# Designs tried in a protein design run: designed miniproteins, single chains, continued (5). Part 69

Each design is a single chain, and the fold is of that chain. pLDDT is the mean over its residues in the fold that is shown.

## One batch from the design tools (miniprotein)

Design m18530
Fold by ESMFold2-Fast:
Structure m18530 (fold): chain A 84 residues (1-84)
Amino acid sequence: SLEEKIRKALKERGYSGDSKISQEQIENVNKYLESYGLDPNKLEYRMTRPFGPDLRLYKLQDDLGLPRDGVITREELLAVLSTK
């Protein structure tokens, strides 16, 4: 299930604990991704041009406190957003 995949990603990233990841939290993460104009079904978000800005990806990295490397994985987003 998606919840099991998220829990595995959280553990692999060093987030230890009985975090109940609810369907509501998953839906909130998906809506958050959509608000940045990102497809919530993608496994990875990546800038395709070094000087061609999709500035929304960098804005999302800033808003989440992630490194501005131009790459965000779905598991990384779910791990950050589902632990709060």
Scores: mean pLDDT 57

Design m18531
Fold by ESMFold2-Fast:
Structure m18531 (fold): chain A 56 residues (1-56)
Amino acid sequence: SMEEGLKLGKEISDAINLADENPEEAIQRLKELGKKYNMPELAEELIKSIEQRKKR
């Protein structure tokens, strides 16, 4: 569970870093992570954050 938490954190970080280059791909990755780890609300929050940054 701790190991899974570290893996999730890394995957989220990688997706957020990707958002600077390809926000659509980052959003897709976060959507998949939300399903994989059963955290749809967390994925929704992060996706909204990326969409707001895209408008800048």
Scores: mean pLDDT 76

Design m18532
Fold by ESMFold2-Fast:
Structure m18532 (fold): chain A 109 residues (1-109)
Amino acid sequence: GKEAAEYAEQAARAAREGKAPEAGRYAAKAGIEAAKEGGSKAASYAAAAGAAGAGAVAGEKLGLPHSEVGTDAYSAASSAALAAKEAGDKEGAEKGEEAARAARELAEA
């Protein structure tokens, strides 16, 4: 509850300030913490991976350094994928790996 809410608030604040990559990263963390509170782990990890990917795309559009935005999004998505894999959530792991690949391509651009 508390950690998920705190990350969600940070995501909202970052979005209002035009910090789209930070907003995506905090949204991903909020999704992961929400999974611990009894939500579907697959759905929460998928949401976290999607948020990380969205942050990377938004960062690109804002002209931020691809290496910085991609690295941050990759770390968030990779952590979500690893956590899902360790929990036995194959669907969540696959979606996290998809987001990590997209973020890595941005970082290497």
Scores: mean pLDDT 59

Design m18533
Fold by ESMFold2-Fast:
Structure m18533 (fold): chain A 64 residues (1-64)
Amino acid sequence: ADEYAEKAEEYIKEGKLDKAAEYLTKALLLDPQNERALRLLGRLVSEEGRPDLAARVGRAVHEA
């Protein structure tokens, strides 16, 4: 679980936000309560200005 969240954080730092969203989805599918993944999801909204990507991750996790 944490391994995917770590990869998502690296992709956010690189500006690869689509890959970050993909890895956040993987992390939250394995552990929906993963604190690191949930913080990074919030960072997509607050720091990157991408609430659309955060919504996409939340929808994918909810539909699984």
Scores: mean pLDDT 78

Design m18534
Fold by ESMFold2-Fast:
Structure m18534 (fold): chain A 77 residues (1-77)
Amino acid sequence: RSPEEVTEEELEKAKKYYELGLEYYKKGDYEMAVVYFSLAITLYPAYKEAWENMGEALKKLGRYEEAEEYFKKAKEL
């Protein structure tokens, strides 16, 4: 979706945090991945990919019920 409710600066920051989350996820630092995906979602709540990867990171941490909630939210976007 077009970022009608966010500034260009906020969208760029959200993308940067999302990319950092992916880097930590690939390194196996799922706790830090969760932190950066949360920051991306905070700046851009319609960021479907951030919700999906938040769920994946939570699943890696064994937080399965929370992961399912984030996957459901991503599908609603």
Scores: mean pLDDT 83

Design m18535
Fold by ESMFold2-Fast:
Structure m18535 (fold): chain A 56 residues (1-56)
Amino acid sequence: SDAALAEAARAARRGDFVRLARLAEEGGLTPKQIAEALGLPESSVARALAVGRALR
């Protein structure tokens, strides 16, 4: 959902990668969708998601 994407983008901007990874999993969000919402490369988002998953 758009609300889930907006919340994931806010988590990413705060550097809360654990929450970012959780929100992406719950909302079925792709690295591409999150990257487009943030104006960042997909590689940066994929790295942030990997860090979030590793820390949980």
Scores: mean pLDDT 83

Design m18536
Fold by ESMFold2-Fast:
Structure m18536 (fold): chain A 88 residues (1-88)
Amino acid sequence: MAEEYEKKADEAEKKGDPLAAIEYYVQSANIYEQKGDYKKAAEFYERAAELAEKAGDPVIARSLYQKAADFYEKAGDTEKAEEFRKRA
């Protein structure tokens, strides 16, 4: 479930594995998307994007910011959607 992947992401960050943490945040986002919780999906894509940016991967970060923007739009949060489209 999404909460289990959130715990795995936190553990991966503590172990110094940002790539594993990004993957677990993306898995959390995918589960919330399947549940129709677009706001939660957007929040986890945002967290994954910020981590990718800090890890020095602008290509992955841009892709994840675009996903965050798309899901904020689906959630009805047009202001956040526009904000994150500018980061993509």
Scores: mean pLDDT 83

Design m18537
Fold by ESMFold2-Fast:
Structure m18537 (fold): chain A 94 residues (1-94)
Amino acid sequence: MEEAKKHYELGREYKRKGDYEKAKKHFEEAVKLDPNFAEAQYHLGYIESMEFGDNKKGLEYFEKALENAIAAGDESAVTLVGSASGLTAVKNKL
């Protein structure tokens, strides 16, 4: 969906600027518009776990992102979601 992609790009731009609150809002809108948007779910997992400290919610987003990336056959998204740094940090805090 076109609107989901626009929110995703806005989320990435705010994340690049360090505005994690606005980045989170835009990634949440992207996922609401496209629940299978693995890359947006990955970024939400990162922001929730690393920036807001919600490791349980972050792990849920990473799991959904991985399932959706595998279902789509998207090797780039699978590699992104399977990042050792993101998943390992969340597991260590659980």
Scores: mean pLDDT 74

Design m18538
Fold by ESMFold2-Fast:
Structure m18538 (fold): chain A 111 residues (1-111)
Amino acid sequence: MLTEEQREKALKILDEFYKKLRELVDRAVTAAKNGDQAAFDEALAEIGRVVREFLEEMKKLGIPDEVLEKIRDAIAQGLARISRAVMNGDAEAARKALDELYEKVKEIIKE
């Protein structure tokens, strides 16, 4: 179980992660709709960087490995759903998948 301080800090880190990921997902959808392969590849690379930085911050916060693995799994599943929506140029489905990812990670942190 997370300490109250770890939970509060983790939720703040998650909120910043969500804001960054939302911008990048919107950028990826726009690139996909425009057939801009270079912009699409750049957005995906930056999503990967933001995910890596988020997980590193969570690890530095002292989140237990079992909780961190649940978060990694939720992110992997959420990103797969977002990627399908983005490839279809479906901005609404991409945002819904992103919101579902945010809520799932938030639930894991609150447990």
Scores: mean pLDDT 86

Design m18539
Fold by ESMFold2-Fast:
Structure m18539 (fold): chain A 108 residues (1-108)
Amino acid sequence: MEEKVKEYVQKALDRMIEALRKVAEEDPAARNPDQPLTDEARERFLQALGEVAREVFDEARKTLSPEEAEKVREKILQLVTRAANLLAQGASLDEVIAALEEERKKIK
């Protein structure tokens, strides 16, 4: 059952990385590593991350116990918070994706 929590967290990470890459494809400003992200590009990334977090938590809540679903929610919120903090500090899209990929490697 703890393994199912890890599966949903990995799913959230994979979907978050995909969503960020999709936003970058749609916004040329977000794709330039030498340019600071605009407020609009940052808001789009945060919206994409929040949508993925909600969708994965909704799926987990239907499949897992309430306790296990809460663990998934807490871990997803930590990942969203980390990504949001990096964006607020002026990190590039590539740096945010690399940080999420590093979190994925830590999941056993």
Scores: mean pLDDT 77

Design m18540
Fold by ESMFold2-Fast:
Structure m18540 (fold): chain A 73 residues (1-73)
Amino acid sequence: MEHLALVEEAMLAAAPSLSDEGRRELTRVGVRVGRMAAQGASPEELAAFLREAAARAADPRVSALLRELADAL
């Protein structure tokens, strides 16, 4: 629970500094992370998803943020 709250707070803090495209990418990742956590996903499963999402992100800033969040889990 605490790890998910930290991820959500970090995403909210980063959102205002991103472009519209970056915010949309981040929002889609956040929604998926929230759903996975609600379904009982482990921190390891959340980290794996965040790393995959980072590799697929078109915005390098979003990619870097998602990788940092995965490493924090």
Scores: mean pLDDT 77

Design m18541
Fold by ESMFold2-Fast:
Structure m18541 (fold): chain A 77 residues (1-77)
Amino acid sequence: GAEERERRLARLRELAERALAEAERLRAEGREKEAQLVLDEAEGLIAIELGVEKIAGDEELAKEIEEILDKFEEEAA
């Protein structure tokens, strides 16, 4: 139901925020390649979840995950 949808979205938002924070820390230490790997891994995980919901036919959840992915890509740049 809606509660399960919101829990999944919250988990993906938390994943994105943690990856951005870790990448910022790694970049501050001059570890740009490791920062990029952290960002690439998080992007891949969010993209997999988006693909799963598109296959499942949950267009509303897929749209919300796509918005999380778009915001993540903007903040990662």
Scores: mean pLDDT 86

Design m18543
Fold by ESMFold2-Fast:
Structure m18543 (fold): chain A 58 residues (1-58)
Amino acid sequence: SEEKLLEAVEKVAKMSMKTLDEEDAKKLEELLQKLKAEKVTADEATRAYQEFLDKIAK
């Protein structure tokens, strides 16, 4: 289900938060909460997560 896929994306993101600084971890948590509230597709959630990682890697 989409909800289960979103949970998987969140779990991966939370594991990644351990390698991020405090501020970037907060921004990622906010993004995940927003995506859950908006009931986006798993593909959209994955894309948003990837875009976030690309921004902090700049």
Scores: mean pLDDT 72

Design m18544
Fold by ESMFold2-Fast:
Structure m18544 (fold): chain A 60 residues (1-60)
Amino acid sequence: REETLERIRELAVEAARQAPPSEVDKLIDALRTGLRAAGYSDEEVDRIVQAVREAAKAAA
């Protein structure tokens, strides 16, 4: 489970680095929807979302 979340975080971070700034919010919404559907907690989802936002900010 935690290893799966780490893989998802890595892939989401990479996607965020390549996405235009306007698409980052859509990526975050898709991640929240998909992770909740997969049964992850709101806290686990939020941690991945935070990592994506930080990566997008750092890449800019």
Scores: mean pLDDT 75

Design m18545
Fold by ESMFold2-Fast:
Structure m18545 (fold): chain A 73 residues (1-73)
Amino acid sequence: DAEVEARAREALEANRELVERAEEAARAGDMVEAARLMLEVLKAIREALRDDPEAAAELDAAIAKMEAWLAAA
């Protein structure tokens, strides 16, 4: 649990520029760009946590939902 959270935090820090850009896009009302950037962040976290099947499965589900929303947008 704590180890998974630490690895997720490291992946977020490594991708902080994408997170900041996603937040800026959201504040500007560009929800498609915000979702696209967050999808990249989610994929990076998923890769960082690939050795944790529970965390990987949760991220796979989140990625699939975001991809479905973007495809419908």
Scores: mean pLDDT 81

Design m18547
Fold by ESMFold2-Fast:
Structure m18547 (fold): chain A 90 residues (1-90)
Amino acid sequence: MAKVTGVEVVATGADHAVVDVTVEASETGTYTLRVYVNGEEVGAAQVTVPKGTSVLGVGVAGAKVGDTITVKLYKDGVETGSGSAVAVAS
């Protein structure tokens, strides 16, 4: 299964942020990535995670400087990993 090993905010705009989510997977598979801002879900996407370590770029609508962005990774309805970062001025 894949797990989240890092979350980094790489850009913050007036009404959005971009985060890099580092994931480690034992096997290639399809996951659902769910995104939260200050504990509220703002979006979800299906992602294919290859075996090994990879970085997923994620756009986060509605995020602003100072907000906490949380990402959770699911496979077949089961959470396999999560991480958080605070949006910073870029």
Scores: mean pLDDT 82

Design m18548
Fold by ESMFold2-Fast:
Structure m18548 (fold): chain A 73 residues (1-73)
Amino acid sequence: GAAELAREAGRLATKAKTLEEAKEAARLALEAARLAGSARGVELAEKGLKAKTAEEAAGYAGAAAGLAYRAAQ
C-alpha cells in the first residue's frame, strides 16, 4: 500500500548516489503521495523529478516519502 511505497521511496532516497537513482526515488515518492492523498507530498516529489542535482532530487524525494508515509497512517 501507500505506506510501503513511501518507506521504499525513503530508502531509495537515502541510498541514491546519482541523479538517476534520486529521480527513481522521487518517482516512487510521487506514487506513494498520490495514493496517500498528500498534496504537499505530490508537490515535493514533482520538484524532486525536476531537480538538476542528485542531492536536491534525493532531498525532495525523502521529504515527499515522509509526508506520504504520515498521510498513509
Scores: mean pLDDT 89

Design m18549
Fold by ESMFold2-Fast:
Structure m18549 (fold): chain A 55 residues (1-55)
Amino acid sequence: FEEIERAIKAALELGLSEETALKVGAMIAEGYSPREIAEALGLPESTVREIIERT
């Protein structure tokens, strides 16, 4: 649970909306790849990787 919270916090710190940050956290918890998350949410893959690295 702490890992998901940290991912959401990292997404918010990178300027993502609360809704998008929650979706990123949920998709990480489900085991989606950075590319899949990026494609699903319309984000750069580099942004998703940065969130994971900060988690």
Scores: mean pLDDT 80

Design m18550
Fold by ESMFold2-Fast:
Structure m18550 (fold): chain A 94 residues (1-94)
Amino acid sequence: SMREKAREALEKAAEMAESGKAKIEEIVELLEKAAVYASELSEHEKEGTGDALARIAEKAAEVHPEGREKFEEIAEAAKSLEGLEKYAEEAKAK
C-alpha cells in the first residue's frame, strides 16, 4: 500500500538523517519517495506525512550542513499541503 511505502521511506530517511555517514543524495531520494507515495493518500494523511518529512529534513539540515539549503527547502515545502503536493510532482518528473 502507498501508506506503508510512505512510512517505510520516512523511517529510512529518519535513520539516515541522524547518521553523519549517510549521503545527502540518498536522504533526498527517500524524502522524495515519501512525498510521492503520500501524494496518493488522503489530505489528513498528507498533512501527517508532511509534518514527519519536515522534521526529518530539519534534522538532516542539522547533521549534514553541506546539504543544509536543500533540506531546509524540503522542510518548508513539506509544512503545507500545497507545498508537499508540488514537491511530489517535481519528484515524479524525474
Scores: mean pLDDT 85

Design m18551
Fold by ESMFold2-Fast:
Structure m18551 (fold): chain A 85 residues (1-85)
Amino acid sequence: GLTDEEVEAILKAIEEYMKKTGKKSITREEFDELLDKLVEEGVITPEQAKRIRKLIDYYLKKNNKPDSITFEEFKEILERLKEEG
């Protein structure tokens, strides 16, 4: 699973992006761009990014969510990824 440090770094990246853009939610495509940036910065591995993408896709399909995700929804998803082991 993800470490506390990795979860914190991902959430900070999302928060900073939302602050800079003035957006209260981001699209699935915007999230992919943020994950790619975190891989380039060495915060997460490409393998972790692929796992996160699959789990986000599964979550969105299962819960009939739109293509727009709030900070609180990201926090919940990433906290679950931390606990998966």
Scores: mean pLDDT 76

Design m18552
Fold by ESMFold2-Fast:
Structure m18552 (fold): chain A 68 residues (1-68)
Amino acid sequence: SEALQATLDESLPLVDRLKKALELTKNPEMKEMLKEALKAAEEGDDRKAVLLSVSGGILQIEVESGVG
């Protein structure tokens, strides 16, 4: 998705990526996940921010396991 591609921009820090993804997101459920992830990142809880982003399908981080 368009929002997902914005989160992969390596030139931007996590907070800025999440903000851009939030503006590009067309799915309201993803918007809610992004808002929660952004809050966690701003509070310094990067672990929670990343987990929420992945769960919402916003950030497709290459996981250690390949899923077919």
Scores: mean pLDDT 62

Design m18553
Fold by ESMFold2-Fast:
Structure m18553 (fold): chain A 99 residues (1-99)
Amino acid sequence: MIDEREILAALLYITAAVLRVEAKNSKDEKKRKGLEEIADTLREAADHVLRGDYERASELIKKAAEKLKQLAEESTDPNEREFYKKLADILEKIAEELK
């Protein structure tokens, strides 16, 4: 059976990879940098999950969620705003479960 910690780390790595791909396809420099920073933060959080450092992972996931909410507010695309807000809400819920 798969370790729940490994599943969570995999989901964080996949989310980071998706955001990194979106960053590469963006022509907006500020959006690109924001997405890359969020992706790096989620990758760091995944590494902490694998180490069993759930408190630090929770803090990093919350930081990523806050940055996603900021990116949503700065977005001119309603679909991107909705997506970033929903992703931030999911990440906040994951962070609370780790405490």
Scores: mean pLDDT 85

Design m18554
Fold by ESMFold2-Fast:
Structure m18554 (fold): chain A 107 residues (1-107)
Amino acid sequence: SAREKAEEGLRLGREGREIAKTPVGRAGGLAGERGGEAALKFLELNPDASEEDKQRAGDSGLQAGLGGLHAGRAKTVEQQVGGALQGIGGVAEAELLLKKYGIDYKA
């Protein structure tokens, strides 16, 4: 479900932040965690949202979390930056969905 994807994204982002050995890896993990949190907030505040928008929120949270985990565990700066950018993208998508539903939320 969308909620399960968002919850998994939150968990993966937190894991990335905790295992990270570099500032970039930690920042990427944090972005992933925030993306999962924003996706969960969208689902909590908008129970009557379209199934498409609920799916987009869940997918964005999961992608953010996967990016955060990759940033945290990656050994090269290039891979850490790639994971962090994916995390940031998931946060931005979740924030845009919240704004679409009249909620000005900052992750």
Scores: mean pLDDT 88

Design m18555
Fold by ESMFold2-Fast:
Structure m18555 (fold): chain A 99 residues (1-99)
Amino acid sequence: KGEAVTYNNLGAIYRDLGNYAEALASYQKALEIYQAIGDKNGEATVLNNVGAIYRDLGNYDEALALYQKALEIYQAIGDKNGEATTLNNIGLVYKAQND
């Protein structure tokens, strides 16, 4: 869990710096660890963060697919805050496509 949190945080730092390749690599490591240990909340959080990178890159179909996966996990585990954040991110994709 601690290692996965570190990789997820590194991904966020790289994303803020605009280093998307390094961000994606860090998030991939976090995702692999969360999946291996069965941490569904951690898995959904990483998927949501990767979706945000694809949204930043204008890859809206990929962003939506990742957000939908995160949404399904948050709904399955009953995390209402994660669900709300993910729905807001999906809304931002639709807004970007039309504005």
Scores: mean pLDDT 88

Design m18556
Fold by ESMFold2-Fast:
Structure m18556 (fold): chain A 57 residues (1-57)
Amino acid sequence: ERVLTPEEEARLQEILRVTKEALENGDIDGLRAKLKELGLSDETIDNVVLGVKWFKE
């Protein structure tokens, strides 16, 4: 287990919120754009997108 700083926790909460929004509306392209703005790598973004698509199945 790793301790997150308050800034890291805030960023994680933003990631979770945009991911939940994508689950509700199915906007995968919007999700990718927002995660990239939050500083995530393309590999991490792809992993999040796969999770969203898996839930939509």
Scores: mean pLDDT 75

Design m18557
Fold by ESMFold2-Fast:
Structure m18557 (fold): chain A 114 residues (1-114)
Amino acid sequence: STPVDEAVDALAARLGVSREEARRIADAIGEAAAQAGRQGQTSEALGALVEAVARGELTLEMLREYAKVVPPEVSYLLEAIIARIEGDYEKAREYAEKAVELGLSQAAADAVLA
């Protein structure tokens, strides 16, 4: 088992989602962080979120708290992830579209919606 495989398995267990869904969540957050880094818009909250994902320690409660403190485009991405975990696929799509409208990369939104 690789550290990435262990983190994805831990995320799936903590969030109550499939391994495939946990991988999509990790990829979406990673792409959002990569975009912020390229644009010089890195925040402590976004860095902490990425670290929690990498360690497989991200919970639904942590997602809700991070959504309050990250930039608006990332906040809507996290709300899309939360809605999807809760089975509200319509709301997840609405939030992902709003995130892209606010400047989130299509790649990050597509990772959540795939």
Scores: mean pLDDT 85

Design m18558
Fold by ESMFold2-Fast:
Structure m18558 (fold): chain A 78 residues (1-78)
Amino acid sequence: MERVVRTFTVPADRVAAVAAALAAEAQAALGRTDADGNRVTAASALVTAADGSASITLTVELADGRRIEVVYEVRPAA
């Protein structure tokens, strides 16, 4: 399965808030089809790493029938 990683770099004190917002949007998108025919079929729980980053993984079924993983990664700015 192809994987697409989208990385958001935010101030360290904003990582939790941004990650929570992305997780909520992922859950709201679950089972929804967008205007282009792409559908979110699965969404992982929010995962936090020891470096202070957080990620969620979505499985998306494209209009052409392909499945891809989309990883939203939120990383603290140095």
Scores: mean pLDDT 80

Design m18559
Fold by ESMFold2-Fast:
Structure m18559 (fold): chain A 95 residues (1-95)
Amino acid sequence: MKRERELVLRITAARIRAIGLRIDMRLAKEAGLVSEEEAKEVEELIEKALEEVKKAEEALKAGNLEEAEEHLRKAEEYLEEAERLLKEAADKFDA
């Protein structure tokens, strides 16, 4: 019901998800499940996601809810791609 609160929660969730992905990537790399190149690709997507989260926060502070939602959607898309690549990389080493 409160659109601003929903955006704040989604922004917070995206930040937590990005931190979790960095930890998972580090652990997968140390376990030999992902290569240096694959780890760098995942990190690049996490960085892009965090840039979009920052833009969403700036738009939200300016009262631009539509712009905040658009940037947040892009951040969520980058995080989904990062999760997909990390999973595919891990699955490839076990196959």
Scores: mean pLDDT 84

Design m18560
Fold by ESMFold2-Fast:
Structure m18560 (fold): chain A 55 residues (1-55)
Amino acid sequence: SEAALNAYNEGLDLLSKGDVNGAIKAFKKALELDPSHAEAKVWLDFLLKEQELKA
């Protein structure tokens, strides 16, 4: 879906700016809109693991 793609691209833009928390929210939204969005799922899994390790 176009909405899911827009949310995914927002997540990538936020990552490029160093906003990890914003990126996580955007990737979660992309998956809510399109649960089959593999790239958003991979990024979300990676970022959540990285936050867990740094906590």
Scores: mean pLDDT 82

Design m18561
Fold by ESMFold2-Fast:
Structure m18561 (fold): chain A 60 residues (1-60)
Amino acid sequence: GPGLEALLARARAALLATGDPALAEQLLSWGRVVAEKAVERLGDPAASEAELRRAGATTP
């Protein structure tokens, strides 16, 4: 959903700031698929999205 996409965009910017853009893109590709499947399968997808958003909010 839009919240997850915004969180992933923010995480991408933070990972790119670490100085390895190729690795950042690979990890975000994996992370997006895993996060979407986790949210889909978990009994409380709202709580899962809130946790991902909290993690994203701590990025620089």
Scores: mean pLDDT 65

Design m18562
Fold by ESMFold2-Fast:
Order: structure tokens, then sequence, then C-alpha cells
Structure m18562 (fold): chain A 63 residues (1-63)
């Protein structure tokens, strides 16, 4: 989870928002309670909306 979160942050800094979201989603697949990955995914998705990331975040609210 931590490794994917770090990779996602790196992609975000490079302006590769789609790749950043994919890495954060992978981190959350391993650990759905990973606070940092969840927060970063929400931030990236609020700036660059993606339906898949939104659906995943909504599922996490129910769990």
Amino acid sequence: AEEYTEEGAKYYKEGKYEEAKEKFLKALDIDPSHELARILLMIVNSEHPDEKAKEYLEKLRKQ
C-alpha cells in the first residue's frame, strides 16, 4: 500500500493524474483503510474528475 501511494504521489507531481489515480486505487485495493491513499485519491479526483475513482470512493463509504 505505501509503495503504491508513494508512486501515485510521484505521478501527481509529474502531472500524470490518470497514472496517479491508478496507483492510489492499487494502494486501496491492498489496504482500503489507508488514510493517505484515500485522501490523495479524493484530492486528485476533485481536480481531475474520473467516474471510476468516484465509484470506488463511494464504495469505501459503505465499508
Scores: mean pLDDT 73

Design m18563
Fold by ESMFold2-Fast:
Structure m18563 (fold): chain A 71 residues (1-71)
Amino acid sequence: MTVADVERVADDLLVDPDWAAVGERLREAVREGANSPEEVRELLEERGWDEAATVARMIIQGHEEGEKARA
């Protein structure tokens, strides 16, 4: 999984009014130089953006489960 995968999820969240703030926080973390999904999560946690950090953890976990299912 790459930072581009996080940006794709953020774009999908931005079109949902209930999740637009989370999507913007994910994009903000990437914009600030996070180079991996783990770095996005760490930056969001450092800034106290708990909801966005939780979504980042779910993205990472979902990718790990998806890779296991495909492999």
Scores: mean pLDDT 75

Design m18564
Fold by ESMFold2-Fast:
Structure m18564 (fold): chain A 114 residues (1-114)
Amino acid sequence: SLKELGEQALDNLIEAEALANEDPNSPEAEEKLEKAIEYTRKAKELAPDAPGIAALLLRLGNIAAKMGKLEEARKLYEEALELALRTLPEDHPLVQEIRANLAKLEAEEQQKLA
C-alpha cells in the first residue's frame, strides 16, 4: 500500500541520514539510502502527484550530497522538482528549496574542476 511504502521509505531514510552524518563513506548508509530511494519511487508510482513524495526525494538528495554522491543527488533533486511542479507553483517553498539545492550542486561540481 502507499502508506506501507511511505513508512518503509521514511524508516530507511532516517537510518541512512543518521549513518551518513556519522560517516559519509558508510556502506550501511549507502544500503539504507538505496532502499529508501526504491520505496520512494514505488510510492511515487502509486501517487505521482503527491508533494509529500517530492519532499522525500529532496531529503534523499540531501543525504546523497552529504555522502559525496553528487550525480545521484542531482538526479534525485531533478525527480523531486518534476514531481513538485505537477501540483505546486514555482514560488512554493518546496520548489524554491529544490532549485536552491540544485544550484548548490552545480557550484560543488565547478569546485572539483578547479
Scores: mean pLDDT 86

